# Designs tried in a protein design run: designed miniproteins, single chains, continued (2). Part 18

Each design is a single chain, and the fold is of that chain. pLDDT is the mean over its residues in the fold that is shown.

## One batch from the design tools (miniprotein)

Design m4636
Fold by ESMFold2-Fast:
Structure m4636 (fold): chain A 65 residues (1-65)
Amino acid sequence: SEEKVEKALEALRERFGLTDEQVEKLKPYIEEYLKEHPDADVDSVEFLLRVLQKAVEADPTLLNP
């Protein structure tokens, strides 16, 4: 759901202090995670941390400015 993706991006900005550019880099990982786990609660810290971990494991420089 596009709405779930948007909500996750907003939560990442607000809770982790990520920039809009950093959040855009995370969008594909959020979409892929939700495709594999469509029942995931995008409001949960556990969801957000798992997405961040998956992204950083793929590219450790992903969140660099």
Scores: mean pLDDT 77

Design m4637
Fold by ESMFold2-Fast:
Structure m4637 (fold): chain A 110 residues (1-110)
Amino acid sequence: SLREEAARLLEEARELAEEAARLGAEASPLVKSYLEGAAFFVRRALRALEAGDVEAAIEALRQALLALENARAAAEALPDEEKKREILELLERAREKVEEALRLAEELAR
């Protein structure tokens, strides 16, 4: 189902955001904070989908995308080029999964 597909994408996005936050913890408190925020909103979207509250899930996913965008901007300022590349790669993969989950949630709201 669209809901099950969205939930799988969000679980994968949560894992990617948490991994990026773990790497960010060694590099920047700001990067860590935004990535933890993204993971929080992804978990909120998952709970909303499980409760059948598609509108709340869409709102949480939009908040997750904003947190990921802020994390990306902060990560781009990192002096460690290797950690920067690893964090940005995980961030982009998480963003793609959140965007696809948002598309599926918007389809569910129709």
Scores: mean pLDDT 90

Design m4638
Fold by ESMFold2-Fast:
Structure m4638 (fold): chain A 66 residues (1-66)
Amino acid sequence: MVEEARKRVEEAAERLAAALPDPEAAQTYLMIARAEVKRAEELPEEEAVRLLEEMADNLTRQADAL
């Protein structure tokens, strides 16, 4: 579901932002992530879910690498 996928992206983005040393960089990253989520929501639901889940996985991988 789009709502669940969006929640995963938001959680992953917040986790990555918390790991960043610069608060301004963290805020910019969260703004970019939220803009990407909004763009994904313009797609058909099935495509939106796939894109959002891919984003969440990528963000989680980035956070784990820090």
Scores: mean pLDDT 76

Design m4639
Fold by ESMFold2-Fast:
Structure m4639 (fold): chain A 108 residues (1-108)
Amino acid sequence: DIEKLIEEVKELFLRYLELSKKSLEEIEKIDGKKEAYERAMELLEKAEEAAKEGRIPLARFYYGAAWTQKEVDPASVARAEANLDREVLEEEKRNLESTVAQLEKALK
């Protein structure tokens, strides 16, 4: 049951990252934003790798760092991974379903 939920959240997160990368490609075209774009893309790639491994809390932290330019706190990541539960995964699934639908509409 929880393994299926992790797989569903993983697929939604990977779709969200795909759409987010497409959005960032528009920022690459803005003069003076290349360094921020490259850093964001590197962090989104790390988020994608973590998501593919089912490491949803780690993927979320890398995603957050990409958009906020904040440092990823390893202690917070370790704590989040240790306390992963069904309620957190179900909330993440609902949030990702809504956000993916909005981004797909906006980018088409």
Scores: mean pLDDT 72

Design m4640
Fold by ESMFold2-Fast:
Structure m4640 (fold): chain A 60 residues (1-60)
Amino acid sequence: PIGLARALKDVAKVNPYTLALKKGDLVEVLKVVNDDWVKARSLETGETGYVSVGDLELIE
């Protein structure tokens, strides 16, 4: 992973490619797709998917 981030809010799964998160969930950032989207893996569930950069706080 290229970094660690925390979900700033609850995020609903809106399609098969997006990642559902609860506020405070930790994720591994696997890839920066563009300025708005990253591919991440949830450390809580082990699921991977796309998350809006605006919904994450980078930790390291």
Scores: mean pLDDT 80

Design m4641
Fold by ESMFold2-Fast:
Structure m4641 (fold): chain A 74 residues (1-74)
Amino acid sequence: SREELAREALELGEETGRLTGDERVVEAGRAAAETARASTPEGARTILGVLRAEVERLRREHEEEKRRLEEELA
């Protein structure tokens, strides 16, 4: 259901935010959940799929950016 997909988006955002420390990914999960609830079931699946891909990309970029910032700020 759209509600299940929305809940999964919220949980994905919160779990990834906890792991990365990035508030923006928590907000992205909440936004994706709200959009999914307002969409068709197929639209909700697409939104969740996009969020999953974005979360994976954000985790990689966050790890790289954290390393770069540590080098630049040191």
Scores: mean pLDDT 77

Design m4642
Fold by ESMFold2-Fast:
Structure m4642 (fold): chain A 63 residues (1-63)
Amino acid sequence: GGSTKAGAGAAAGSGGGGELAQKAGDYVRNGDKETGAKYAEEAGKLGGDEAAAQSAKRAALNA
């Protein structure tokens, strides 16, 4: 830990990205990996990172 928290590592605190990621996890745990992967991919795309979107989709499918 550090005393200074000056940075941009935290999400803005708005947008459905986090909520979509939570839904993706919920669907995956429910046994619907296909729907979960779709939500995970959308969450990543909302973050503006195609690689992250693909990684999230793969994680959901591999869960």
Scores: mean pLDDT 70

Design m4643
Fold by ESMFold2-Fast:
Structure m4643 (fold): chain A 97 residues (1-97)
Amino acid sequence: MEYFRKALESIKKAIEAAKNGDTQTAMEHAKEALRYIDKGYREAVAQGNTEAAEELRKAMEKVGDALRALSNGDYETAIKLFKEAEEEVKKAIELLK
């Protein structure tokens, strides 16, 4: 659960930085979120929870897509993708209960 909490906190910080047009800060928080989602993904795989692992894989893809949108100055798309990643992490948390 600690990895997921930190992932969600990092996603929220990335969204706030993106809203302020702070590309560098948004990218740093997005990369931090990816590290915590990856740790959660590995734990879900180790537990045999395939459904939770799939939601975390989708979340990592969305954060990667958001990083590309940020690099292109597309903050609206980046914010949308971060919010989608947040929901996928939350689904994984429910599947791990």
Scores: mean pLDDT 88

Design m4644
Fold by ESMFold2-Fast:
Structure m4644 (fold): chain A 61 residues (1-61)
Amino acid sequence: MQEEIDRDIQIALAEIQLAVLKISGAPLDDETIERLVKRLEEEGFSPEAVEHFRKLAEEMR
């Protein structure tokens, strides 16, 4: 239960991060996506949240 709630929060935070990048006009190139993925992994985001972030970033390219 706790891990499930934390995972949903992490997914929401990843979506917010992508929305901020889109609004700022930053390019979603491979370097930017990989840099953000590494940051999320270093901050302790779950593999599921990281994968969701990658999927959304690819769809927004």
Scores: mean pLDDT 74

Design m4645
Fold by ESMFold2-Fast:
Structure m4645 (fold): chain A 60 residues (1-60)
Amino acid sequence: SETEEIIKQLKETYEEMKKEGLSKEEIEERLDLMVERIKEVVENEETAKAVEKEAEKLKK
């Protein structure tokens, strides 16, 4: 689904940031910006909520 594809991209970006050695705070800030951008362009509210929840899990 579109939701699964977006979540996969989010997780791949998270892994890349970790490999680059970014701080937890920088990773969280970048994830928040990505989620905001995704929510603005995604028309499906369920997809937007799923992406937000996945990003919150990654920040923990």
Scores: mean pLDDT 79

Design m4646
Fold by ESMFold2-Fast:
Structure m4646 (fold): chain A 110 residues (1-110)
Amino acid sequence: MEEAEKLLEEAKKLIEEGRPEEAVRKALEAFRLAYEAGDIVLEIRALAVLGLAMNQIEDKERAIELLRELRERALEEGDEKTAALLDNLIKNFDLIRASREELEKLANLP
């Protein structure tokens, strides 16, 4: 999955640059490519990077709005898998924020 790996590297760079909203979009696309390919390790890495990007968004309400916007887009595109993921991330947002160190480890799985 060369394209998904590239999207994850771009997402990590965006986090380093303080651009978490763009990092969320790149990590979500990497997740979509990984699950379509059946690459479970890359899917987990993409979810962890997505969680790290969400953690970096200072305004909780803005982070939730972004996830809602992305969920609506996924539903419009018929991507029910990504929409279901985004719904779960919204519901578990506080737990994701509390788990930053665990997410960093998962983002760097071999």
Scores: mean pLDDT 81

Design m4647
Fold by ESMFold2-Fast:
Structure m4647 (fold): chain A 67 residues (1-67)
Amino acid sequence: ALTASVEGKVGTVSGVTGRAAFGALLGCRLAGAEATVIGEDVICRAENEEQARKAAEEALAYARKAR
């Protein structure tokens, strides 16, 4: 199951499959965040907390669309 969380300026999407991982990366980057893959997690590093929330939401949405 895909889940998203935000802690400060960092958003995380967990449980991404291979294809969904690419979706999550794209969503993070489209929201203006830096995206990194660590195992089955995509980490979105943003410049502020509002951008981190938006990046996590976009990453989760794109991960779900890519499945």
Scores: mean pLDDT 83

Design m4648
Fold by ESMFold2-Fast:
Structure m4648 (fold): chain A 57 residues (1-57)
Amino acid sequence: MKLHVLAVGHAIRGVGYLLEGDRAGAARHFELASEYAKQAGDEESAARYRKRAEALR
């Protein structure tokens, strides 16, 4: 439960950075979202967040 909340929180921050044009900041937060989603057992969300982070680099 807690790891899922952390994953979503970092994904929201990633979107915020992306809207401000900070692609590096967005990528870092999507990487953290992916890591927490994976630890929460949500492999599908983890893969999606990781792909978003890679697309920003």
Scores: mean pLDDT 80

Design m4649
Fold by ESMFold2-Fast:
Structure m4649 (fold): chain A 57 residues (1-57)
Amino acid sequence: SLEEIHELVSELARYLLEKGVPAKEITEILMEARKLLRSGATKEEVKAFVDEKIKEL
């Protein structure tokens, strides 16, 4: 649901802030995460995507 997407995105935002990711990069990562979730990606797949993006920084 849309609410579940918003909840996960908020969780990911906190996670990225705790990791010290810059605000611009957080915005870009979360936009891509939202697109993946809307396309039917699982919570686990999106978390793996986010972790991979952090490694590239």
Scores: mean pLDDT 83

Design m4650
Fold by ESMFold2-Fast:
Structure m4650 (fold): chain A 73 residues (1-73)
Amino acid sequence: SDKEVVKTEMLLIAAETDAEIAERTKNEEQLRRARELLERVREMVEQLAADYPETAEKLLRKVEEIEERLEKL
């Protein structure tokens, strides 16, 4: 449903915010927590793929972009 899409988008925004904080502080524990949250978002996105494949692909791409950025730290 649209509400599950919105919930996933809101969780992704929270994950992106935590990732941004980790990038600024360069704290290893905060970085690890941000990665764990991104993995949870990824699972939520995969559950959307059956009903909203195009939206799921878009959200997954954003998750992967943030993960790649954190990997370069």
Scores: mean pLDDT 82

Design m4651
Fold by ESMFold2-Fast:
Structure m4651 (fold): chain A 63 residues (1-63)
Amino acid sequence: GPSARELARRAVEAAQAGDTAAGRELALEKLRSGASPEDVQDAATAIAAAGGTEAAQELGRAI
């Protein structure tokens, strides 16, 4: 599957396109696939930076 860095980049791109929900789902899917909390935290930070504060908070609660 995609690397944590690739996932974070795609999550940011989705959020910047106005789809923070898609960014959240990509990060959650990676977590379900056995990603480390550190990998998911990078995605959460990227989503928050793109304006998806609620999506980032929801992802943080899943860690």
Scores: mean pLDDT 66

Design m4652
Fold by ESMFold2-Fast:
Structure m4652 (fold): chain A 97 residues (1-97)
Amino acid sequence: MEELRKKVQELSIKAVAYVIRAVGLYLEAEMLKDKDPEKAREYYRQAAEDFENASKLYEETAELLKDVDPEQAERDRTLSERYRKLAGELKKKADEL
């Protein structure tokens, strides 16, 4: 149980770090999309990759917590799905530039 909690904390911190970086890259891309489409495309793709990595980490924490903390597992599953969708949307934005 203590080892599981530590593992979940480590994965959650890593997921949050990916989300923070992805949001920063997304905002940079939005500012550049009309002035520098090539750089905006690069930032959208990097942000998408970071959201995809965050999604995978939340999916892993949800699986680890499903029998121990079902409420937190459901929240993490919802976050995983949200970030997976955001990654797809950003890949589409990059392709449309």
Scores: mean pLDDT 89

Design m4653
Fold by ESMFold2-Fast:
Structure m4653 (fold): chain A 87 residues (1-87)
Amino acid sequence: SDEELEEAIREVEELLREKGFSDHQIAELRADFEHLRATLPDEVFLEILRRVKEFLESIDPSTPPSEAFLRIRQFLAEVAAEARAEL
């Protein structure tokens, strides 16, 4: 449902905010999430957000936000490509 997808995105955004990401970086990732939501089945999108949350928790807390941001965007691109290949 749209409510479930929006809640999942909000949960990831809150985690990003807690980890020190800027509003600009969060907005960029939000745009990436909305693109994936528009192009993938809901169940696949939710699984990608779950993997992103696990990846965020695996990043060393001492990693600078700019470096963490690039790693997250690379990871998101990789998991999205994998998901598209299996559709």
Scores: mean pLDDT 83

Design m4654
Fold by ESMFold2-Fast:
Structure m4654 (fold): chain A 66 residues (1-66)
Amino acid sequence: SDEELVAEINELGRRAREAAEAGDVETARKLAERMVELAKQLKNPAIEGAAEKEAREIVEEAERRA
């Protein structure tokens, strides 16, 4: 369901941010990419765009901390 997808997207975002704060670029990137993949399944351009922006910010943060 869309509700299950939204919950998974939120969980992936949370874990990706935790990895980024730890400087784990590989894990942050992998989780952020998965978050964007699930966001695309919702067929909502606003949610997809927000996820893509968040993914970029998460990876940039991880790279700054690494």
Scores: mean pLDDT 86

Design m4655
Fold by ESMFold2-Fast:
Structure m4655 (fold): chain A 80 residues (1-80)
Amino acid sequence: NARVERLKAEAERIIEEARKLLEQSTDPDVKALYEKAIRLAEEALRLIEEHPDDPQAVFEAEVKLTLATMLLSLAKKILS
């Protein structure tokens, strides 16, 4: 299942990037955004691992990963 594998890889990349940025950050507002992005990506990963053949669960995981990506982008803009 190419879609599930793509989403899993995307979630893992978001978690890795956000955790690294969280460790390097001192701003509490920026840290909160990274923490929220990690939680959303972890929730997405759980959904696709538990329900890989459920199109509704896969769609929900995609939405969560989109939100996580937006939060990472927002955190990067605050630092600019």
Scores: mean pLDDT 85

Design m4656
Fold by ESMFold2-Fast:
Structure m4656 (fold): chain A 55 residues (1-55)
Amino acid sequence: SVREAAEEAARRAGAPEETIELVARLVEGKIDLSEVPAELSRDVWAALAVYADAL
């Protein structure tokens, strides 16, 4: 599923547990990038890059 792929990508990117859940919700379209705290944005973008590379 897209959620499992996103969670795995976040783990490969070394993201903390909170960021893993955010990335999964972003990929599912349940939250927008504007809802991501600025302090977590780098970790989220790194995880999304790994996710895109895995597709």
Scores: mean pLDDT 79

Design m4658
Fold by ESMFold2-Fast:
Structure m4658 (fold): chain A 96 residues (1-96)
Amino acid sequence: MEERLLAAQERIERALREGRPVEPADAALLAEALEEALEESKKDELTPNQKELLKLLERRREGLRLLAEGRHEEGLELLRETEEELRRKRAEIAAK
């Protein structure tokens, strides 16, 4: 299962970087895995930075869900915006 998730993640990242179509099956697999991880994360008390990251990950899950449903344009737009925000937020945390 993990190897399938890593392969799907890499294909999606490459497709986003190159502006190519994302496979709905890959998007569905990652969305389901991310949803499970998000549910687990919500059980603990979170710091403000963790809460902001959680919101971005929830947005990422929604983008993947849209791609899985064949709503390719909406899903791609949401994922690209979310990835840029996640990158910026991770850099801010690392600089602290």
Scores: mean pLDDT 74

Design m4659
Fold by ESMFold2-Fast:
Structure m4659 (fold): chain A 60 residues (1-60)
Amino acid sequence: PIEKARELAKKAGLTDEQIERVIELVKKAPNPEKAVRAMEEALRLGFTPEQVILAVELAV
């Protein structure tokens, strides 16, 4: 899940700092797969980098 989250964050246009923030959230998540799914949906919907980060925060 960590590698997939990093890939999705890069595709979403997150900065290196934002990517590290998201990876930290995924690592600490009770269900990392749920966090990755939230990122995939946010990307599909065309969310901004900030909205993608919020989607991950809400998923964990």
Scores: mean pLDDT 79

Design m4661
Fold by ESMFold2-Fast:
Structure m4661 (fold): chain A 85 residues (1-85)
Amino acid sequence: LPPPSPEVMQALEDGVARVRKAADEAEKKVTSPEAKRQIGLLEVAAQVRLVGEALENDVDGIRQTTDDAIAELKKLAEEAVKKEK
């Protein structure tokens, strides 16, 4: 495999950090253990995809996966909060 470019490595670090922050924020907003587990699983799945895209030197893919993961985490938290009310 070709080595990851500096741009890809920076995008990966930023992406992982943003997904982790979004997951932590989502987890703090929900009370159910099930919702917290789902958030954790989504965070791990997103990180695996980001690493795969970094190995392919796909900066656009990393950014898209990051945005999609953050959106999904927000949706999951909103749905969980709605059902808790």
Scores: mean pLDDT 83

Design m4662
Fold by ESMFold2-Fast:
Structure m4662 (fold): chain A 51 residues (1-51)
Amino acid sequence: DVLTPLEKGILALTKRGLSQREIGERLGISPTTVSKHRRRILEKLGLDDLE
C-alpha cells in the first residue's frame, strides 16, 4: 500500500461521501490541504485525470 495513513483516511472519507470541508474538520486540516492530498492520492494510484 503506497498511501500514507492520512491519505488513506482522506480516501476512505471521500468514498463515504464527505465533502473536503467535512474531511478537513474530521482530520484537523484545511479543505485546501485535503484537496492537495487528494491530488497526491490520484498520482500515487496512477490515476491521470486529463482535465
Scores: mean pLDDT 76

Design m4663
Fold by ESMFold2-Fast:
Structure m4663 (fold): chain A 70 residues (1-70)
Amino acid sequence: SSLEERIERLMEELRRISEEIRRLEKELAELKKNNAPKEKIEEIKKKIEKLGERASELEKEYLALQEQLR
C-alpha cells in the first residue's frame, strides 16, 4: 500500500540521516583531537543539530503512520 511505501521511505531517510550524523560525529571528534579552529568545530556541530531536528520530525511522522496501521 501507499502507506507502507511511505513508511519504508521514512525508514530509509532516517537510516541515512543516522549514518550522516555518525560520520559527522566522527569528523567532529577528529577536529577536536587535531585542535581545529573553533569556527570549523561549530560548523560541524550545527550540521549535526540540523540533522537531529530533521530526524526528530521524521520520527514523529513515522510513529503517526505506524499508528494508522494498527
Scores: mean pLDDT 86

Design m4664
Fold by ESMFold2-Fast:
Structure m4664 (fold): chain A 101 residues (1-101)
Amino acid sequence: DLEAEMARIEASLQRMLERGEITEEQRQLILEKLRELVAKYDLTPDQLYFAYVFILDGVKFGDMETAERVIELVVTSEPNDQEANDFISEYLKKVEEKLNS
């Protein structure tokens, strides 16, 4: 359920804000970019989660150009594109490790 995934993301960002891990400006920017993607693309919950992780990384560490390129791959790649799926999975793992450090 895409709405349930968005609600989980919003709750996660609110907790990060309360912990001082992101600013209110960063929270608003992340939510705005996610809303734009949901409006533009027919996303799966997994694609929304991947976009969230990549946008969060780009906003926190200042590399939005790389984040936007990977998100484009997520939203445009075919479900059976093994090379694209492998790249996305490896990139997600690296970003999650960085965000948790």
Scores: mean pLDDT 81

Design m4665
Fold by ESMFold2-Fast:
Structure m4665 (fold): chain A 106 residues (1-106)
Amino acid sequence: TVAEVERLLAEARAHLARAREAVRAGDGEAAVRHVQEAVGAAVAAVNAVPEPSPATLAALEALVRAGLAAVEAARAGDTEAALRHIDEMERALDTLGAAALADAAA
């Protein structure tokens, strides 16, 4: 349902905010956990769409790619790179949200 997709996208966004806070606090383990939870929520949002469009799948791929880079940077203690990749995840999540909600409403 549209409401289910909206809830899962909001969950992903909340985890990205927590990941950013963890990176700023120097907590790499918490940052990795929240990035992984954000990716999981985004995947769940796409799975709630019966027939995800190529645009939705491409946006999810971009989010996962940015998430892998954010995890690598956070594990390395690279605060600037981790924050940059979390920003990339937020942009990909905005694109994913628009595409997935359009798919769910169709």
Scores: mean pLDDT 91

Design m4666
Fold by ESMFold2-Fast:
Structure m4666 (fold): chain A 75 residues (1-75)
Amino acid sequence: SEDEQIEEAFAKLEPEVLAQARELLKEGRVEEVEEAIEAARKLAKEYRELGRELEAELLEKLAEKLEKLVEEYKE
């Protein structure tokens, strides 16, 4: 199904995005990760308005995971 294809795409994308975010944080590029969080949350809201709830939920979860990495870095 389309939902299964979307979930599979996000399952592949998420580890890559998190790995890139960790590397950016190690380089002190915190602002770029925070901008990515903002962009993901904005896109999630847009998908929700379009009735694309699955993509919205996956983007919100990704944004939450990225925000946790930033919080751990700032500690």
Scores: mean pLDDT 86

Design m4667
Fold by ESMFold2-Fast:
Structure m4667 (fold): chain A 99 residues (1-99)
Amino acid sequence: EAEELLDYALSIPDPVFRDFVIDDLLNRLIKEGKIDEAIKVLERYIERNPDDARAYVRLGDAYYLKGEKEKAIEWYQKALDISPNNTLAKKKLEEIKKE
């Protein structure tokens, strides 16, 4: 289960290895088309790591993949609220506005 693997990952003391496990989980869910499960994993991660702007960018990406552009914009804006200098979030907002 995705939630089980996330709980395991969050228990890893090494932040580099923890991030690797979470990234691998998210990439596999996205690749398998399990976008809603990826969103649940990211929402649970954010509950514990509310200041990680990278996770908000990934939520925006997940909603964009679902075709929910308005929600994607909202999550990229939240990433910028947390990290105003987040170049990736700025770039993704500009790309969506071009469409």
Scores: mean pLDDT 78

Design m4668
Fold by ESMFold2-Fast:
Structure m4668 (fold): chain A 68 residues (1-68)
Amino acid sequence: SSGIEGLRKAVRMAADGGTLTVTVEGHGTVEGSGSNPASLTGAALLGIGGEGKKLTATVGDETFTGTA
């Protein structure tokens, strides 16, 4: 889905030392940081587990929106 494609891109950008914020409708928000790879994994898992809900992934000034 477009949301998962955007999430994948956002995770890659955050892995360069940025901060990733993932929000999934009905499931909440998780932040991850490239300086803490476990936190990036947690944010990505929220997005992957979104069960077709609206997904928003933000890193720096870039925002990706779609469905999980």
Scores: mean pLDDT 80

Design m4669
Fold by ESMFold2-Fast:
Structure m4669 (fold): chain A 91 residues (1-91)
Amino acid sequence: MSELEKLLKRLEEIEEEVLEIEKKLLNGEVKDLEKAKKKLEELLEEAERIGEEIRAHPEVTLSDLLRMASLLSLLYTSLRMVEKKLAEKKA
């Protein structure tokens, strides 16, 4: 695999983890919302670092950039959902 292909594969793995967390959040299956928030924050930080490496890569395509943007949007949305649920629980 090229270096770019390895970075894209890791983004795909992060996306799968985020989708599983989102599914559990939507179904009310998340027992520890603070732990879910921490995990999503860690995944977002990793995705942002990988995204910088992808943007700097000379062989990056528009499709690769769109995939990255889509994942970052998903991560931000999932974090907002967890933060909203945490705020409702504290009120």
Scores: mean pLDDT 83

Design m4670
Fold by ESMFold2-Fast:
Structure m4670 (fold): chain A 80 residues (1-80)
Amino acid sequence: MEEVREKLAELREAIEEAKRAAEAGDLEAAKEAWGRAIEAARELAELAERHPELRPLVLEGLAALEPLVEEAGEAVRKAY
C-alpha cells in the first residue's frame, strides 16, 4: 500500500513538473519530467498486476490524476 502511495506521489510530481516546464517553454525539462511520469505509471500498472488487492487504490489514484495528465499532455504538445 505504501509503495502505491509513493508511486502515485512520484507520478503527480512528475506530471506537475512536466506541465510547468512545458508552459515555461523548457522543452528538454518537460520531456525529462514526462518520461519520469510514464515510468511511474508503468510501475503502478505492474504493482496492480502483481497485487490485485491494490488495484482499486491504483485506479482511484490514476483517476484523480487524469485532469492533470490531460492538462500536462496538452501543454507538452503545444510546447513542441
Scores: mean pLDDT 80

